# Designs tried in a protein design run: designed miniproteins, single chains, continued (3). Part 70

Each design is a single chain, and the fold is of that chain. pLDDT is the mean over its residues in the fold that is shown.

## One batch from the design tools (miniprotein)

Design m10415
Fold by ESMFold2-Fast:
Structure m10415 (fold): chain A 89 residues (1-89)
Amino acid sequence: MEFRMTPGNLEEARKGIEEIDKNPDLKELKVYGVGGGGTGVALYAAEKYPDVKITLYDRDKEFGEKIKEYIVKETGIPEEKISVEVVDL
């Protein structure tokens, strides 16, 4: 199952986590706006679902790649399961 999340603050991040919890067969997660609550949502998904594929969308490619490195270090998810894509405003 695929989810599109757009967390911009703590409230949106909380809703993102609730949506993930409703779907025990989560295989793909797309996170828009990594600089907000998106990092927290991605960390939660990676820790809870080791087989999940995560795509991080952010305006800053360098920042997105740093967040990918952070998630890999913190959760142990394979680097190949996290991708970073640049999205214009």
Scores: mean pLDDT 74

Design m10416
Fold by ESMFold2-Fast:
Structure m10416 (fold): chain A 96 residues (1-96)
Amino acid sequence: VERTVVAGVLEAPPTAGAVSTKTFTQSFTAERTARYKLVVSSVRLTPNTVILSPSETVVERDLEAGEVLTVTATLTVQSDASGNSRAVVQVTQIEL
């Protein structure tokens, strides 16, 4: 089973070249005992958003039913003068 969760949204300041950074935390509870893969990725919501981090990161682990895995990602977004630059951090959970 594959599931994607938006961990958070970050908006850059309305000044060209200005940078905003925030750390997001997402917890995942294993529904059953299996090997899981969690993919952390960033997606721009507006075409003028520059994402400086995170590049995609992957965590793979054996989890027992009810076990919690927490992933953290720091997102850095730079505005390119539009004033509405936004990006999200997504975590995709894949049961292997």
Scores: mean pLDDT 73

Design m10417
Fold by ESMFold2-Fast:
Structure m10417 (fold): chain A 82 residues (1-82)
Amino acid sequence: SEVIEAVAEKLKELPLETREKIFDYLEKNLESAQGLNREEVVNDPVLLAKLIVLYTREKYGISDPTVEDALKTLEEIIKESS
């Protein structure tokens, strides 16, 4: 998925502490993130990107989010997690 790849690429550029905060936000706000291993997810940019894309779908009611939709959602998560 081009969307997952674009989000994963962006996540690789972020410090570990930021990825940890992103996961903590998703665990609180996305049912499918609950019960996942935090250390595993924050060290797997593709898995973390999949959760961000799922959250984008649920938040906006979009079945097929664009790269722009997912990246804007990531920026929003970062702002709300700070």
Scores: mean pLDDT 86

Design m10418
Fold by ESMFold2-Fast:
Structure m10418 (fold): chain A 116 residues (1-116)
Amino acid sequence: SEKEKEAIEFISEIVAKFLKGEISKEEAIEEFRKRLEEDPELAEALLLIRLSSMLDKSVAEIRKLKKEELLELLKAQTSRITELEERIIEALVEKDEKLMIELSLEMFEGFLDALE
């Protein structure tokens, strides 16, 4: 979708600035947070991209699945579901914009930590 492209381009821009030493980790997280607060659909897109990658299904296919179906697929794929993955499903099903932003931030912080 167009929002998936926007989300990928937006993350790539912030990560590129961070890797070049143009911004600190704290500044990267703040830019990420502000953008998601201005456009919460980007947070939804990021969480859907993560599930898409994990389940080897398109975002369109993920959007058609019920909560119970998503949980069973994750169990089959990973042998266990993490608290983070359960919260992602909850946020997407409930359309909880605040939780989607919080989870996207948690994932982004973890990603930046892995790059250090």
Scores: mean pLDDT 81

Design m10419
Fold by ESMFold2-Fast:
Structure m10419 (fold): chain A 83 residues (1-83)
Amino acid sequence: SRGILETMMTMLAHRAGISASATNVTELENGSLRVEIVVSSTDGLDFLGRKIEIDGKTLEATSVEITPLPDGNYLLTVTFEPV
């Protein structure tokens, strides 16, 4: 969903003043959403346990993975599960 990408990009920009670009959003069979974002810094990326509202549904970040990329950026993978 576009709303999740906008929410996460806004949170990243607000928290750390970092450059962020949305890479992918995948809807999982269990109603969860997997969001992948490329970020320039991991500073301020505390999403675990955070709740967001998208399209009238409340979702909670239950998993956060950070993968260093060869270009010095990071791939942030966040899984949001329905509350």
Scores: mean pLDDT 74

Design m10420
Fold by ESMFold2-Fast:
Structure m10420 (fold): chain A 110 residues (1-110)
Amino acid sequence: KKKEEVLKIAEEMMEKIKEVLEEFSKKYPQTKEELEALHEKFEGRVIAAVEQATSAEELERRLLTIVTGMIMEIQSIMSQHKIPQEDTDVLIEKINEIVGEAMKRIREVL
């Protein structure tokens, strides 16, 4: 069923985001615990969205909302730890690229 293919794409997306966050935490170790907790929290929300969505349009809206919330929380964490805005922007761009590629793949499956 197409739902299993979509779930695999969503899981691969979250794994790539995890790798990007782990690499960022090597440069800024003070963010590691909060970024790990953030990833776990949003991975659960992404999986739930894929399982619960009843249409392609609903899934896309739910995933976009989840990703937007994740980016906002990342910005909050970076602000609290006084991370340079330039480094935060690069991190967000990498995440947006991963999300964009995953969303394209999901649309091709649906």
Scores: mean pLDDT 88

Design m10421
Fold by ESMFold2-Fast:
Structure m10421 (fold): chain A 75 residues (1-75)
Amino acid sequence: MEIKVIFDDGTVETFDVSTVEKLVGAVLWIIGEGLDRNKEVVLFVNGKEYSNVLEALEEAARLKADVEVKFVDIK
């Protein structure tokens, strides 16, 4: 499983989450980037939107799919 962070300029940062330590590090980095950018973190698994990181990761594991992450403006 990979976590792919897609930025507004089209750049992509990819994280291989093969260990618990790598997974925790990637999640903390993503949350920190959202906070620093003052944006909401939104995750996508197989085209479906998730606001809950754990639910997105559980679904990705079930589907053997990658997770896409985007930062969106807070309403």
Scores: mean pLDDT 78

Design m10422
Fold by ESMFold2-Fast:
Parts: C-alpha cells; structure tokens; sequence
Structure m10422 (fold): chain A 88 residues (1-88)
C-alpha cells in the first residue's frame, strides 16, 4: 500500500507542475485534460498490484514527456523560467 501511495504522490507532483504551467499560460483546456489523464493513471495504480503500478507510473512519466513535446508553449515557458533562474 505504501509503495502505491508513493507512486501516486510522484504522479500528482509531476502532473501538478505541468498543470500549473498551463494555468499560468491561460491554457485551461490543456490543464483540464492533463488533470483528467493524471486521475485516470492514479485510478489504474489503485486497482493494480505493485509491479503493474510501477509500470503504469513509468508510462505516465513517458506520457508527460510526450505532453511537453506536444505543447511547445509549455516547453518554452519552462525554458525561459530556467534561463532566468540560472542567470541570477
């Protein structure tokens, strides 16, 4: 149970970061879609054994990477923020 709880927390944290980026950019549709996707993955983890849950979490991480590539505005915002942070 604790192992699944850790996986769920990791998924929520990663999804929340990208959702916050979409919301900051006013992209409500992408934010909502990502929340729904994260909720679906969390539900699948809850209904799976630990080994399957780990695979689902890996799939979600890969899906987030594809999401960032699919959403150039979100990627650009992140790159700009990182550049500003590093220039300090």
Amino acid sequence: MEEKEKLIKEIQERADELVATYEALGDRDSARRLREKAQKYIEEIKNSDVETAKKIAEEFKADLDRERARSPIAVLKEAVDNAIERSK
Scores: mean pLDDT 74

Design m10423
Fold by ESMFold2-Fast:
Structure m10423 (fold): chain A 68 residues (1-68)
Amino acid sequence: GKALAVAPGKPGLLGSIEEALAYLRSQGATEVLVSDGVNQVRVPLEDAEAAARALVAAGGKGVLLAAA
């Protein structure tokens, strides 16, 4: 699935989960809100890939990754 990464005051990035997380790490994010539009969880950046993969595996077509 696709991931949309958003960070305050920065342009968004649409790409893979790995690209989105690399972008958020480069913006200094320490926590991420992971959402598929129905389910959401706020996790440390180091846990965000596992959370995003779990939502995609549960039938999600894409995820939002927001710096928190």
Scores: mean pLDDT 81

Design m10424
Fold by ESMFold2-Fast:
Structure m10424 (fold): chain A 90 residues (1-90)
Amino acid sequence: SEKELEEIEKLTKKAIDAIKAGDLETARKYVNELVKLTLSSEDPKVIEEGIRGLERIADELRAVDSLEGQILEGMTRLAVGVLKFYLKKL
């Protein structure tokens, strides 16, 4: 739905803003919310946009030279893999 697509964009932007601010705890919360929203949808378009948002977040995390940032990047990329598998099953 349009509402789900808007929420995905908002969560993606909030996560990226938190990463740029060095607030990895807040970034993790938004990543978790984005993953939950994407997994709860049966709309392939919503799932595709959620995957793109998470990939953008993971790319921003690659620039974070900290253990916490690398762990969050790894977890985010794992979520992308799971969601791509889920999308193929729809």
Scores: mean pLDDT 89

Design m10425
Fold by ESMFold2-Fast:
Structure m10425 (fold): chain A 64 residues (1-64)
Amino acid sequence: SMEEIEKRAKEIVEGIEEAFLRLAEYLGLDVEKVRKKLEEVRPEMFEFFKKSMIETREEREKRE
């Protein structure tokens, strides 16, 4: 369902944000600056993963 796709896309975006913040800490980058950049691109990332999941579902339907 679309609700499941949206929930999964949100989980993926949150996981990516967490991974990037941990990597930024490990590399000694400005974590606050990285966090702000992630917040700026969050809507675009969510839209991207949502669309990608819809496409993947349609492709799987054709292959099975």
Scores: mean pLDDT 80

Design m10426
Fold by ESMFold2-Fast:
Structure m10426 (fold): chain A 108 residues (1-108)
Amino acid sequence: DRAREAAEIMTTSKDPAKVSGAALVLVELRWEGREEEVREAAKYVAENSKDNEVRAMALIMLVELGDEESIPKLIKELEEVKRQSEAEGNKALAEAAEQMLRRVRERQ
């Protein structure tokens, strides 16, 4: 349903706006309490997307849903997103990746 459609868009779309829109659909579904559907969708995206940024987004969702096993994978993907963004001159994305890396590495 909506979660599966969002996962397919995130995995197959080359349009960053469509990918971001699909990610927001998964956030909305999580707020509606549909956590297991979002977990399955996020796992699918993390396993099947060829885009480091899209995989990082899916792994963030999994970590937020309590999947601590995704933390090492998230760190690797965020480090790669930061490196690619710096090489491409995308300062906003590089800074966002750095901020997320700091949060994921910190223990509360």
Scores: mean pLDDT 82

Design m10427
Fold by ESMFold2-Fast:
Structure m10427 (fold): chain A 64 residues (1-64)
Amino acid sequence: AAARERAVQLAIRAAKYAMDGNLPEAEKLLDEIEALGETGLARAVRYHIAMAKGDTEEAAKLAA
């Protein structure tokens, strides 16, 4: 419960950093989410990072 709630907050912040173009901070938060074992939230963050990079092929794989 606590770990999942923390991961959700990290995912929201990581998505905001990715949208702002701050990819290094988004990647740091992604690492923390992965360390918590929250694979679904990590996938969502990877999607936002891929979109921010313009990597539409990687984004499509993550959205499926």
Scores: mean pLDDT 81

Design m10428
Fold by ESMFold2-Fast:
Structure m10428 (fold): chain A 94 residues (1-94)
Amino acid sequence: MEERERRAALVMAEYLLLKLEGKLTPEQREEYLRELAELLGRPEEEVAEEVGVIDDGLKKLKDLLENGSEEEKKKAKEVLEKLREEARKLVEEA
């Protein structure tokens, strides 16, 4: 992987871990978006839109975990657990 892409992946992994733990502040979110935009060489608004899709996905998974069917709750938990594990692994391998 290119160094810039690897660093962007690390920043995104840290963002996801904080978001999943409910520790991400609005100030930290803005900081992560700025760093991602700079690392990727893309407009901040475009990066914010893409990260917003991820945020919406996580919100939907949380809603399924609370209000879904037994099968949906099981799937949502498995996806969230895998996402957290992969993010941690990426940070550890850095």
Scores: mean pLDDT 79

Design m10429
Fold by ESMFold2-Fast:
Structure m10429 (fold): chain A 78 residues (1-78)
Amino acid sequence: SGVAQALRDVGRVAQSLVEQGDYGLAARVLRQAARVFEAAGHTEAAAGLRRVADEVEAGKLSGEEVRRRLEDLAEQVE
């Protein structure tokens, strides 16, 4: 689905930012995506994105872990 692909795309961007140490921008990108998905009616994907954003902002996730979390969200919406 287009939603699943968008989640994977967002996950790649967020992974790259986390790997560069830019946790704040990574969290912002994830929260912006969550707002877009929520407006489109994808409330479960939006909730998942916000949870990942909170953990990224807290420095709790590696780039690889962010990618895996967004892949899991993508599988849930397919």
Scores: mean pLDDT 88

Design m10430
Fold by ESMFold2-Fast:
Structure m10430 (fold): chain A 68 residues (1-68)
Amino acid sequence: MSVEEIVEKLKTLPVRFHVLLLIDEDNPEVLEAARPLLEKLPDEQLRYAAEHSTSPAGVELARELLAK
């Protein structure tokens, strides 16, 4: 799937599924494109991603979003 297709699919999913992108997505371009959606995640979900993500890029972005 293209970056655009992934982001469009995320917009149709409940917020709880957006956190999975931070957990599993290794492509920083996808994470950057989804940043406006990910910024809306509750601190609880961002903390979960920072603690449980297997993606270095996902951990980094979750920490950045928590620092706001």
Scores: mean pLDDT 77

Design m10431
Fold by ESMFold2-Fast:
Structure m10431 (fold): chain A 96 residues (1-96)
Amino acid sequence: GLSFSPQERVQSVDLSSLSDEAIRQIARITGLSVSEVKERIRRGQGLSAFSPVAGERRPFTLHEVTEEVDERYRIQDGDRSYVAVDVVTGALIPLP
């Protein structure tokens, strides 16, 4: 899969700015409810998802992408697309 280097400056997205549609997609990858995702974001808490590359749950950040990515990794927010990036490995985290 695609990955981002942890040493490179990745522009993370402010999760509180995301639409309800994007939050629903994040709920799917985290296994949390939409309400739980919104509460964690409001509290400034990190989000985690199961990473097949790591074989365990990993904390992630969102990175905006302007290039085509496989739909399994693509989190849509209106006209913008994002990917979930494992903060340790730089690997992309797929949607379920």
Scores: mean pLDDT 74

Design m10432
Fold by ESMFold2-Fast:
Structure m10432 (fold): chain A 74 residues (1-74)
Amino acid sequence: MTTEAAMLTVAGQLLLAIGDYEGAAGSFEKALELDPKDKYTLEVAKTAYSHLANQGDEEAKKKLEEIEKRLKEL
């Protein structure tokens, strides 16, 4: 993981802790742009996108499916 990706993952976790699922997903997406194979970031991004998909966000549902496929490749 790059330092920048690690910082974005930490920021996303803090946003998850306060219930900001949209902010968390954004931070995790930026982290995954820098390090697409980081298993930990994929796992926490899956959590954020699952919450958004349950709220009816179709974009989050597509991202969730993409993340699940990427996790299976690891």
Scores: mean pLDDT 81

Design m10433
Fold by ESMFold2-Fast:
Structure m10433 (fold): chain A 71 residues (1-71)
Amino acid sequence: SKAELVRRIGDVLARNADKLPKEGIAEAFKRVLEDLGYPEVGEWAKERILAEPLTPENVRRVGDEAAERVA
């Protein structure tokens, strides 16, 4: 499902939060969600990542919340 894909991408980004620039993680969420047909969720996820401290927990939470919005 689209929700499962978004959750898995969030998990991957969270696991690599220490290796990736914050803007890169934000852009990855935006582009994936736009490609799936949810540009508003993509913008929301990008803004959330940019506004919060870059931690695996925060990245995973944004991914999980985005997956719920797509489901």
Scores: mean pLDDT 86

Design m10434
Fold by ESMFold2-Fast:
Structure m10434 (fold): chain A 118 residues (1-118)
Amino acid sequence: MLSKREKFLKALDLIEEGIKNNDPLKVLEGFYLLYQIIEEEPLSEGEKTTVIMLLYFAPTIPFIRNNDFVRAALYLIGKKLEDVDSLYLEIALAYFRKHVSKEITLDELKKKVEELRK
């Protein structure tokens, strides 16, 4: 079993690889893993700072800025840091998981996330 630190580094690696390869599924997989880590245990001060920096700097990347699904994932991570008990976030996470597993299309995922955001 990976430690929380190792899982955190793996999530960052997936996000970096996804950005470099213009692969939204890999970026979503990395954000999904971050969401799970935040849900299971409070982040350390350093880990929380890293996630906050990621939420600030990721939208400056054109690939992320212009990708509604990755922007939605950033929104869900931000909300999870503030409200870990939200049923809304659990439903949104379930749809992200289905998309990563190729059970639903990007268009279906976008529609569901936009519906839940309202």
Scores: mean pLDDT 65

Design m10435
Fold by ESMFold2-Fast:
Structure m10435 (fold): chain A 81 residues (1-81)
Amino acid sequence: SRRDEMAARLRQLQEELAQRVAELKKQNASKEELIAAAREFVERARPILIEYFMEEHGLSREEAEKLIEEGEAILRKEIEA
């Protein structure tokens, strides 16, 4: 199903992010580099998350985008802590 395809793609992106973060940590990367990697992940996941929120939860595109922005802000604060 489309939902299964979205879930599989999101899982793949999450695995790629985890691998990238592990590599950056081995290189003693800065918090700024970790934030950049997280931002890249969010931008790649954005169209999948928008489709998911619109189809599964009946949200508008604007509401879905707002939730993603809120999630990105939380993730950034966790990395900066």
Scores: mean pLDDT 80

Design m10436
Fold by ESMFold2-Fast:
Structure m10436 (fold): chain A 66 residues (1-66)
Amino acid sequence: TKYKATLKGLLAKLLHKEFGIKEGEEVEVTIDPDDPTKITLKSLETGKVVTLRTTLEGLKELGLVF
């Protein structure tokens, strides 16, 4: 399943430094149906894709806003 979310907080700072994704950018969130710890974020502005080994709750704590 795919969701739309906004990048904020510490997560935005980390992804900006490592991957060039800006704070406030909208991302498409895809959770792997076979592994809920494998989450893919796609920038809707740049099309850049990042795969993270974490939970959706962990991303929300770091600043992913739905």
Scores: mean pLDDT 79

Design m10437
Fold by ESMFold2-Fast:
Parts: C-alpha cells; sequence; structure tokens
Structure m10437 (fold): chain A 86 residues (1-86)
C-alpha cells in the first residue's frame, strides 16, 4: 500500500510538472514546490523528520511508511551519484 501511495504521488507531481504556464497558480505551485523540496532533501539526507512526514501527508497523501520507503529507495541512489562525481 505504501508503494502505491508513493507511485500515485510521483504520478501527480509529474502531471503538475507538465502544466501549461497560462494556467499557473502561484499558491498551489508554492505548496507543491515545498513538497518536492522536502522529498529532494529526504533523498539527499536519508532521514525524514516528523515535520517532513506531516507536510508530505497533507500535500501528497503519503503515509509515514510511504515517506520511509521513498528515503530507502532514493537516498542510496543520491549517495552513489555523489560518489561518482569525486
Amino acid sequence: MAEEELRRAEERLEEIGKADNAKFDPENAEIIARAEITLAVIALLGEPTDKDIERLREVLGLSREAVELYSKRYHPKMKEHREKLL
């Protein structure tokens, strides 16, 4: 179930990213951008905070288990990418 929650959130973000500039809503764009930044920070650091989990639950409908799955999936990939740049 957590994996399906994460997949739906990723699909939602991808669809929002394809949105036409003419229909840009700055309030919704800020809320979504903050959620995307939160996910990116979790991928970089691997340690989601309770505040991060609550934000992702409110904005993307992700449970704690789904956020922890995201960290487990993407943190190792980000670490490997950084090691290749050295």
Scores: mean pLDDT 74

Design m10438
Fold by ESMFold2-Fast:
Structure m10438 (fold): chain A 62 residues (1-62)
Amino acid sequence: DELLDLTLDVDKLLAEAKAEGKPARLSGMMMLAFIFGATVTFSSDGKTATIRGLSAEEAAFI
């Protein structure tokens, strides 16, 4: 089946997680990506993370 790329704003997600008092949310997303066998890459400035190799169903769980 077709694989998707999911692009995340790291700074925004970290700020939102801190505001919620649950910084584990981002690590949870990364853990699910690892379990699904996806690859995670960061932009050169570290501000964006791209998760590749997720199905549409798997991306919905992230």
Scores: mean pLDDT 70

Design m10439
Fold by ESMFold2-Fast:
Parts: C-alpha cells; sequence; structure tokens
Structure m10439 (fold): chain A 90 residues (1-90)
C-alpha cells in the first residue's frame, strides 16, 4: 500500500542519516523532517495503522542507538519521545 511504501522510505531515510551523517545539527534537521511528515500523516492515516507505523519507526531508531554518538543518541531519544506524543494526541 502507499502507506507501507511511505513507512519503508522513512525507515531508509533514518538508516541513511545514522550511517552517513556525523554532524548532529544535520541529524537533528533530518529527524525534524520525519517528525513533520509524521504529524501530517497522523491527520490522514487511520489510528491503528498510524500506531503500527510509529512503533516500527521507534523500534528501528532504538536499534540504531548503539551506533550513534552521545549527542546523536540524545537527539534520537528526543525524536522517540516526540513520536510517542504524536501517537498519544491522535
Amino acid sequence: SLIDEVLEQIIKFIEDLAKNETDPDIVKEGFDVVLDALERLSKVVPKEKFEEMAKKIIDHVKSLLPSLSPEQQKIAKEFIERVKKIVEEK
């Protein structure tokens, strides 16, 4: 489905950020782009499907934490908490 394709693209983008980017400011900007996309998706995607999507994104970011610098880990953890709030407010 289109929603599953969007999820796959978000996950790939997060992987590319974690693998190829060392600048914490760019990593933060990248996560902010994903947060904006998730806020927009939360308005159009059914609640149950959005919760599944958010869980997959959170689980994926958690799996990347050991490969990130301490500053990038802080940014990623703040991203996870913001995603959880979007889910709670839906």
Scores: mean pLDDT 85

Design m10440
Fold by ESMFold2-Fast:
Structure m10440 (fold): chain A 80 residues (1-80)
Amino acid sequence: SDYVEGIEHGIEVAKKALSQVKNPSEELKKKYEEFLKRAEEAKEIASSVPPDEEAAKKAVEELSEELREIGEMIREELEK
């Protein structure tokens, strides 16, 4: 599934970005854990049989927004 591959890629991107932060804040850690839970839920949606393409698309769009927020938090912590 293209959506599952996209979700897995997003997880890897977030993991690599977070690894650049020497001492991540509790807020960043919590946001990342929440993102991982959402990503697992999105993978379940994207793996449904029969495929629900609209639900999968929405789940990926929501994860992309959360990934953006995590990226902003990482940037802010690297600048502090």
Scores: mean pLDDT 80

Design m10441
Fold by ESMFold2-Fast:
Structure m10441 (fold): chain A 70 residues (1-70)
Amino acid sequence: SLDDAKAQAIAELDRIVLEMRAAGVDESKIIELRNKTLDKIDASKSVQEVEDVMEEFRKEAQRLIEEAKK
């Protein structure tokens, strides 16, 4: 269901947030990305929209983690 997809997305988001913190990403950048992604998840009207939001979130989180390692 859409509600299940949103709940699963939020759980994955929280896990990746912990990974970003462990990698040394700036807390301000983590908060900004988290809030932006939560707003997009809340606004999603289909499972596919939730999946698209999470794909974009994973790409941006990975970029920030790699940037923090420099």
Scores: mean pLDDT 89

Design m10442
Fold by ESMFold2-Fast:
Structure m10442 (fold): chain A 61 residues (1-61)
Amino acid sequence: GFSLYDLDPNKVYTAADLEPLVRSLGTGLTAAELLQLLDRDGDGTIDAAELQEALNNLKRR
């Protein structure tokens, strides 16, 4: 499964990088849909801080 400890704070994440994460979450979201929700600039990437914030929001339910 995906681990939060595998997040590199200096890495930008693409849909391919997010695929293992969305598979582990089982939310029915695709990697592309997760990117669309988090990618404020629409460039097809997100940074580790944006990904970490989203994961914290999802795990706080």
Scores: mean pLDDT 67

Design m10443
Fold by ESMFold2-Fast:
Structure m10443 (fold): chain A 81 residues (1-81)
Amino acid sequence: MVEEVIESLEVEEVERTETEAVFRATVTGKPGVSPEQLKRAAAEAVARHLAEEHHLLPVAIEVEQVSETEAEVTARALLPA
């Protein structure tokens, strides 16, 4: 589960237009988590956060691994008209 993989999650809105918002997240994994497991959990955690806290669905998610325990996520979401 995502909660068993993620140690910390920080989500920031970095850009907003009339139709789109872009979010950047820094995700730190718990000790012993594999890089692939962290990347998958990071994408899921960010998508869930956007859906539950902002009522937005991401149309694109990019995950970049920064270290063995840290990933950076960029998510784009369409804003309701």
Scores: mean pLDDT 80

Design m10444
Fold by ESMFold2-Fast:
Structure m10444 (fold): chain A 94 residues (1-94)
Amino acid sequence: MALEPIERALEGLELARRGAETGDQALLDRARALGQELIDLGRQNSSQGYIQLGQLVLDAADAARTRGRAALPELERRIEELRRLKEEVARGLA
């Protein structure tokens, strides 16, 4: 897997986390747009990895929107999991 879609997904998850913490709808809208962009790119290129990363970001934005701060533990866990994946990909292990 390439680093760029993982880095974009991390950006989306961080936007969702900040939106959940602050209630800032503009941050959640940006997270949703980023997730949709990844899905669109995945569909255009028949890349399941891009689609899965985009769906992860959309799910995170929806969790932030519906549960607010109650979603923070889940969002933080997903961010740490994806950061670990990024490190493994950077080392050529994934």
Scores: mean pLDDT 85

Design m10445
Fold by ESMFold2-Fast:
Structure m10445 (fold): chain A 85 residues (1-85)
Amino acid sequence: RKEELIKKAEEYRKKAEEAEQSLTDVQNQTDSDIAKYQEKAKEDPEKAQAELDRVQAYGDLVSDNLQKAADYYRKKAEELEKEAE
């Protein structure tokens, strides 16, 4: 039914927007943490390097997953909108 397809498309758009917002939040947090530990690496390089590696690895994994989720939800919304025509 056309109305159900439109409603599902809107739900997927909201999920895409939520994933995009979470991606932005994770990227901002990762950048902030990296900047903090880069400054610490100048003063305390051995301790800061291990934390930099951990923060970067975690940020990369979470960002990749959120980007894939956002792309998936946007594609689903577009498919449902076409079906609603």
Scores: mean pLDDT 82

Design m10446
Fold by ESMFold2-Fast:
Structure m10446 (fold): chain A 91 residues (1-91)
Amino acid sequence: KVEEVREELLRVAQEAGDAVEKYTGNKDYGKGIVRMGELAARDPKAARGLAENIKKLADEVAKKSTPEQAKKIKELRDRMLEAIERLLEAV
């Protein structure tokens, strides 16, 4: 059960990172989101702090995006945050 939730978080983090890189043209933003997902998956205790960092980075990207891109970024942010919360509940 815990491994299934962890795998879901990693998949969503990669999708979010890919979308952010595509929308911004900035690979460091994409890598940052993927890395935060990886760290949260490895250390659920750190996940709450990482959730705030994910939200902050996603909000910064959304401000520089079109309305359609911003909506997609917020949807992916919310999916990552939900996966982190599920992981915290599972451990």
Scores: mean pLDDT 80

Design m10447
Fold by ESMFold2-Fast:
Structure m10447 (fold): chain A 73 residues (1-73)
Amino acid sequence: EEELEFEVDLALAEIYLGIGNIDLSKGDFKGAAEAYRKAAELYEQVADKYNSPTARRFAEEARKKAEEAEKLA
């Protein structure tokens, strides 16, 4: 079940990252920033819970995307 929980938590983070990418492409910079921040929070939770360096890296990337989107808003 830990493996299944990990996959579900990762998928949720990936969904929010995708929403952020779509919002960016539409010029919704505020929506993109909010989605990227949610993705970063979810990746950070996964990184902490499962000790995943890959999830930690994705969290950092998502935080940077959120900061860039906020700068454009």
Scores: mean pLDDT 82

Design m10448
Fold by ESMFold2-Fast:
Structure m10448 (fold): chain A 96 residues (1-96)
Amino acid sequence: SEEELREEAIKLIEEVIKRIEEILASEEEPAKYVSQEERDHIFLIVEKLEEAVEKKDYELVLKIAKLLNQLDLSGLSREDLERLLKKLKEILKKLK
């Protein structure tokens, strides 16, 4: 059902948020930073997630949430992680 798709997506986004918060709390620098292109791809995925949420395309929302949950975010800068965290929390609020 649409509600089940939305609930599963919410759980996956909350897991991504928790992972980002854990990275930020560790205060460790990554062994290698991601390239500019990889950084831009991660933010593009988040923009596509926001668009899918605005369109109420919950099948697409779930697919993108699953993709985000598979990404290694440990190579992002603190500033990028903080921006990503803020954006994902805003998206999560729209889904609830």
Scores: mean pLDDT 86

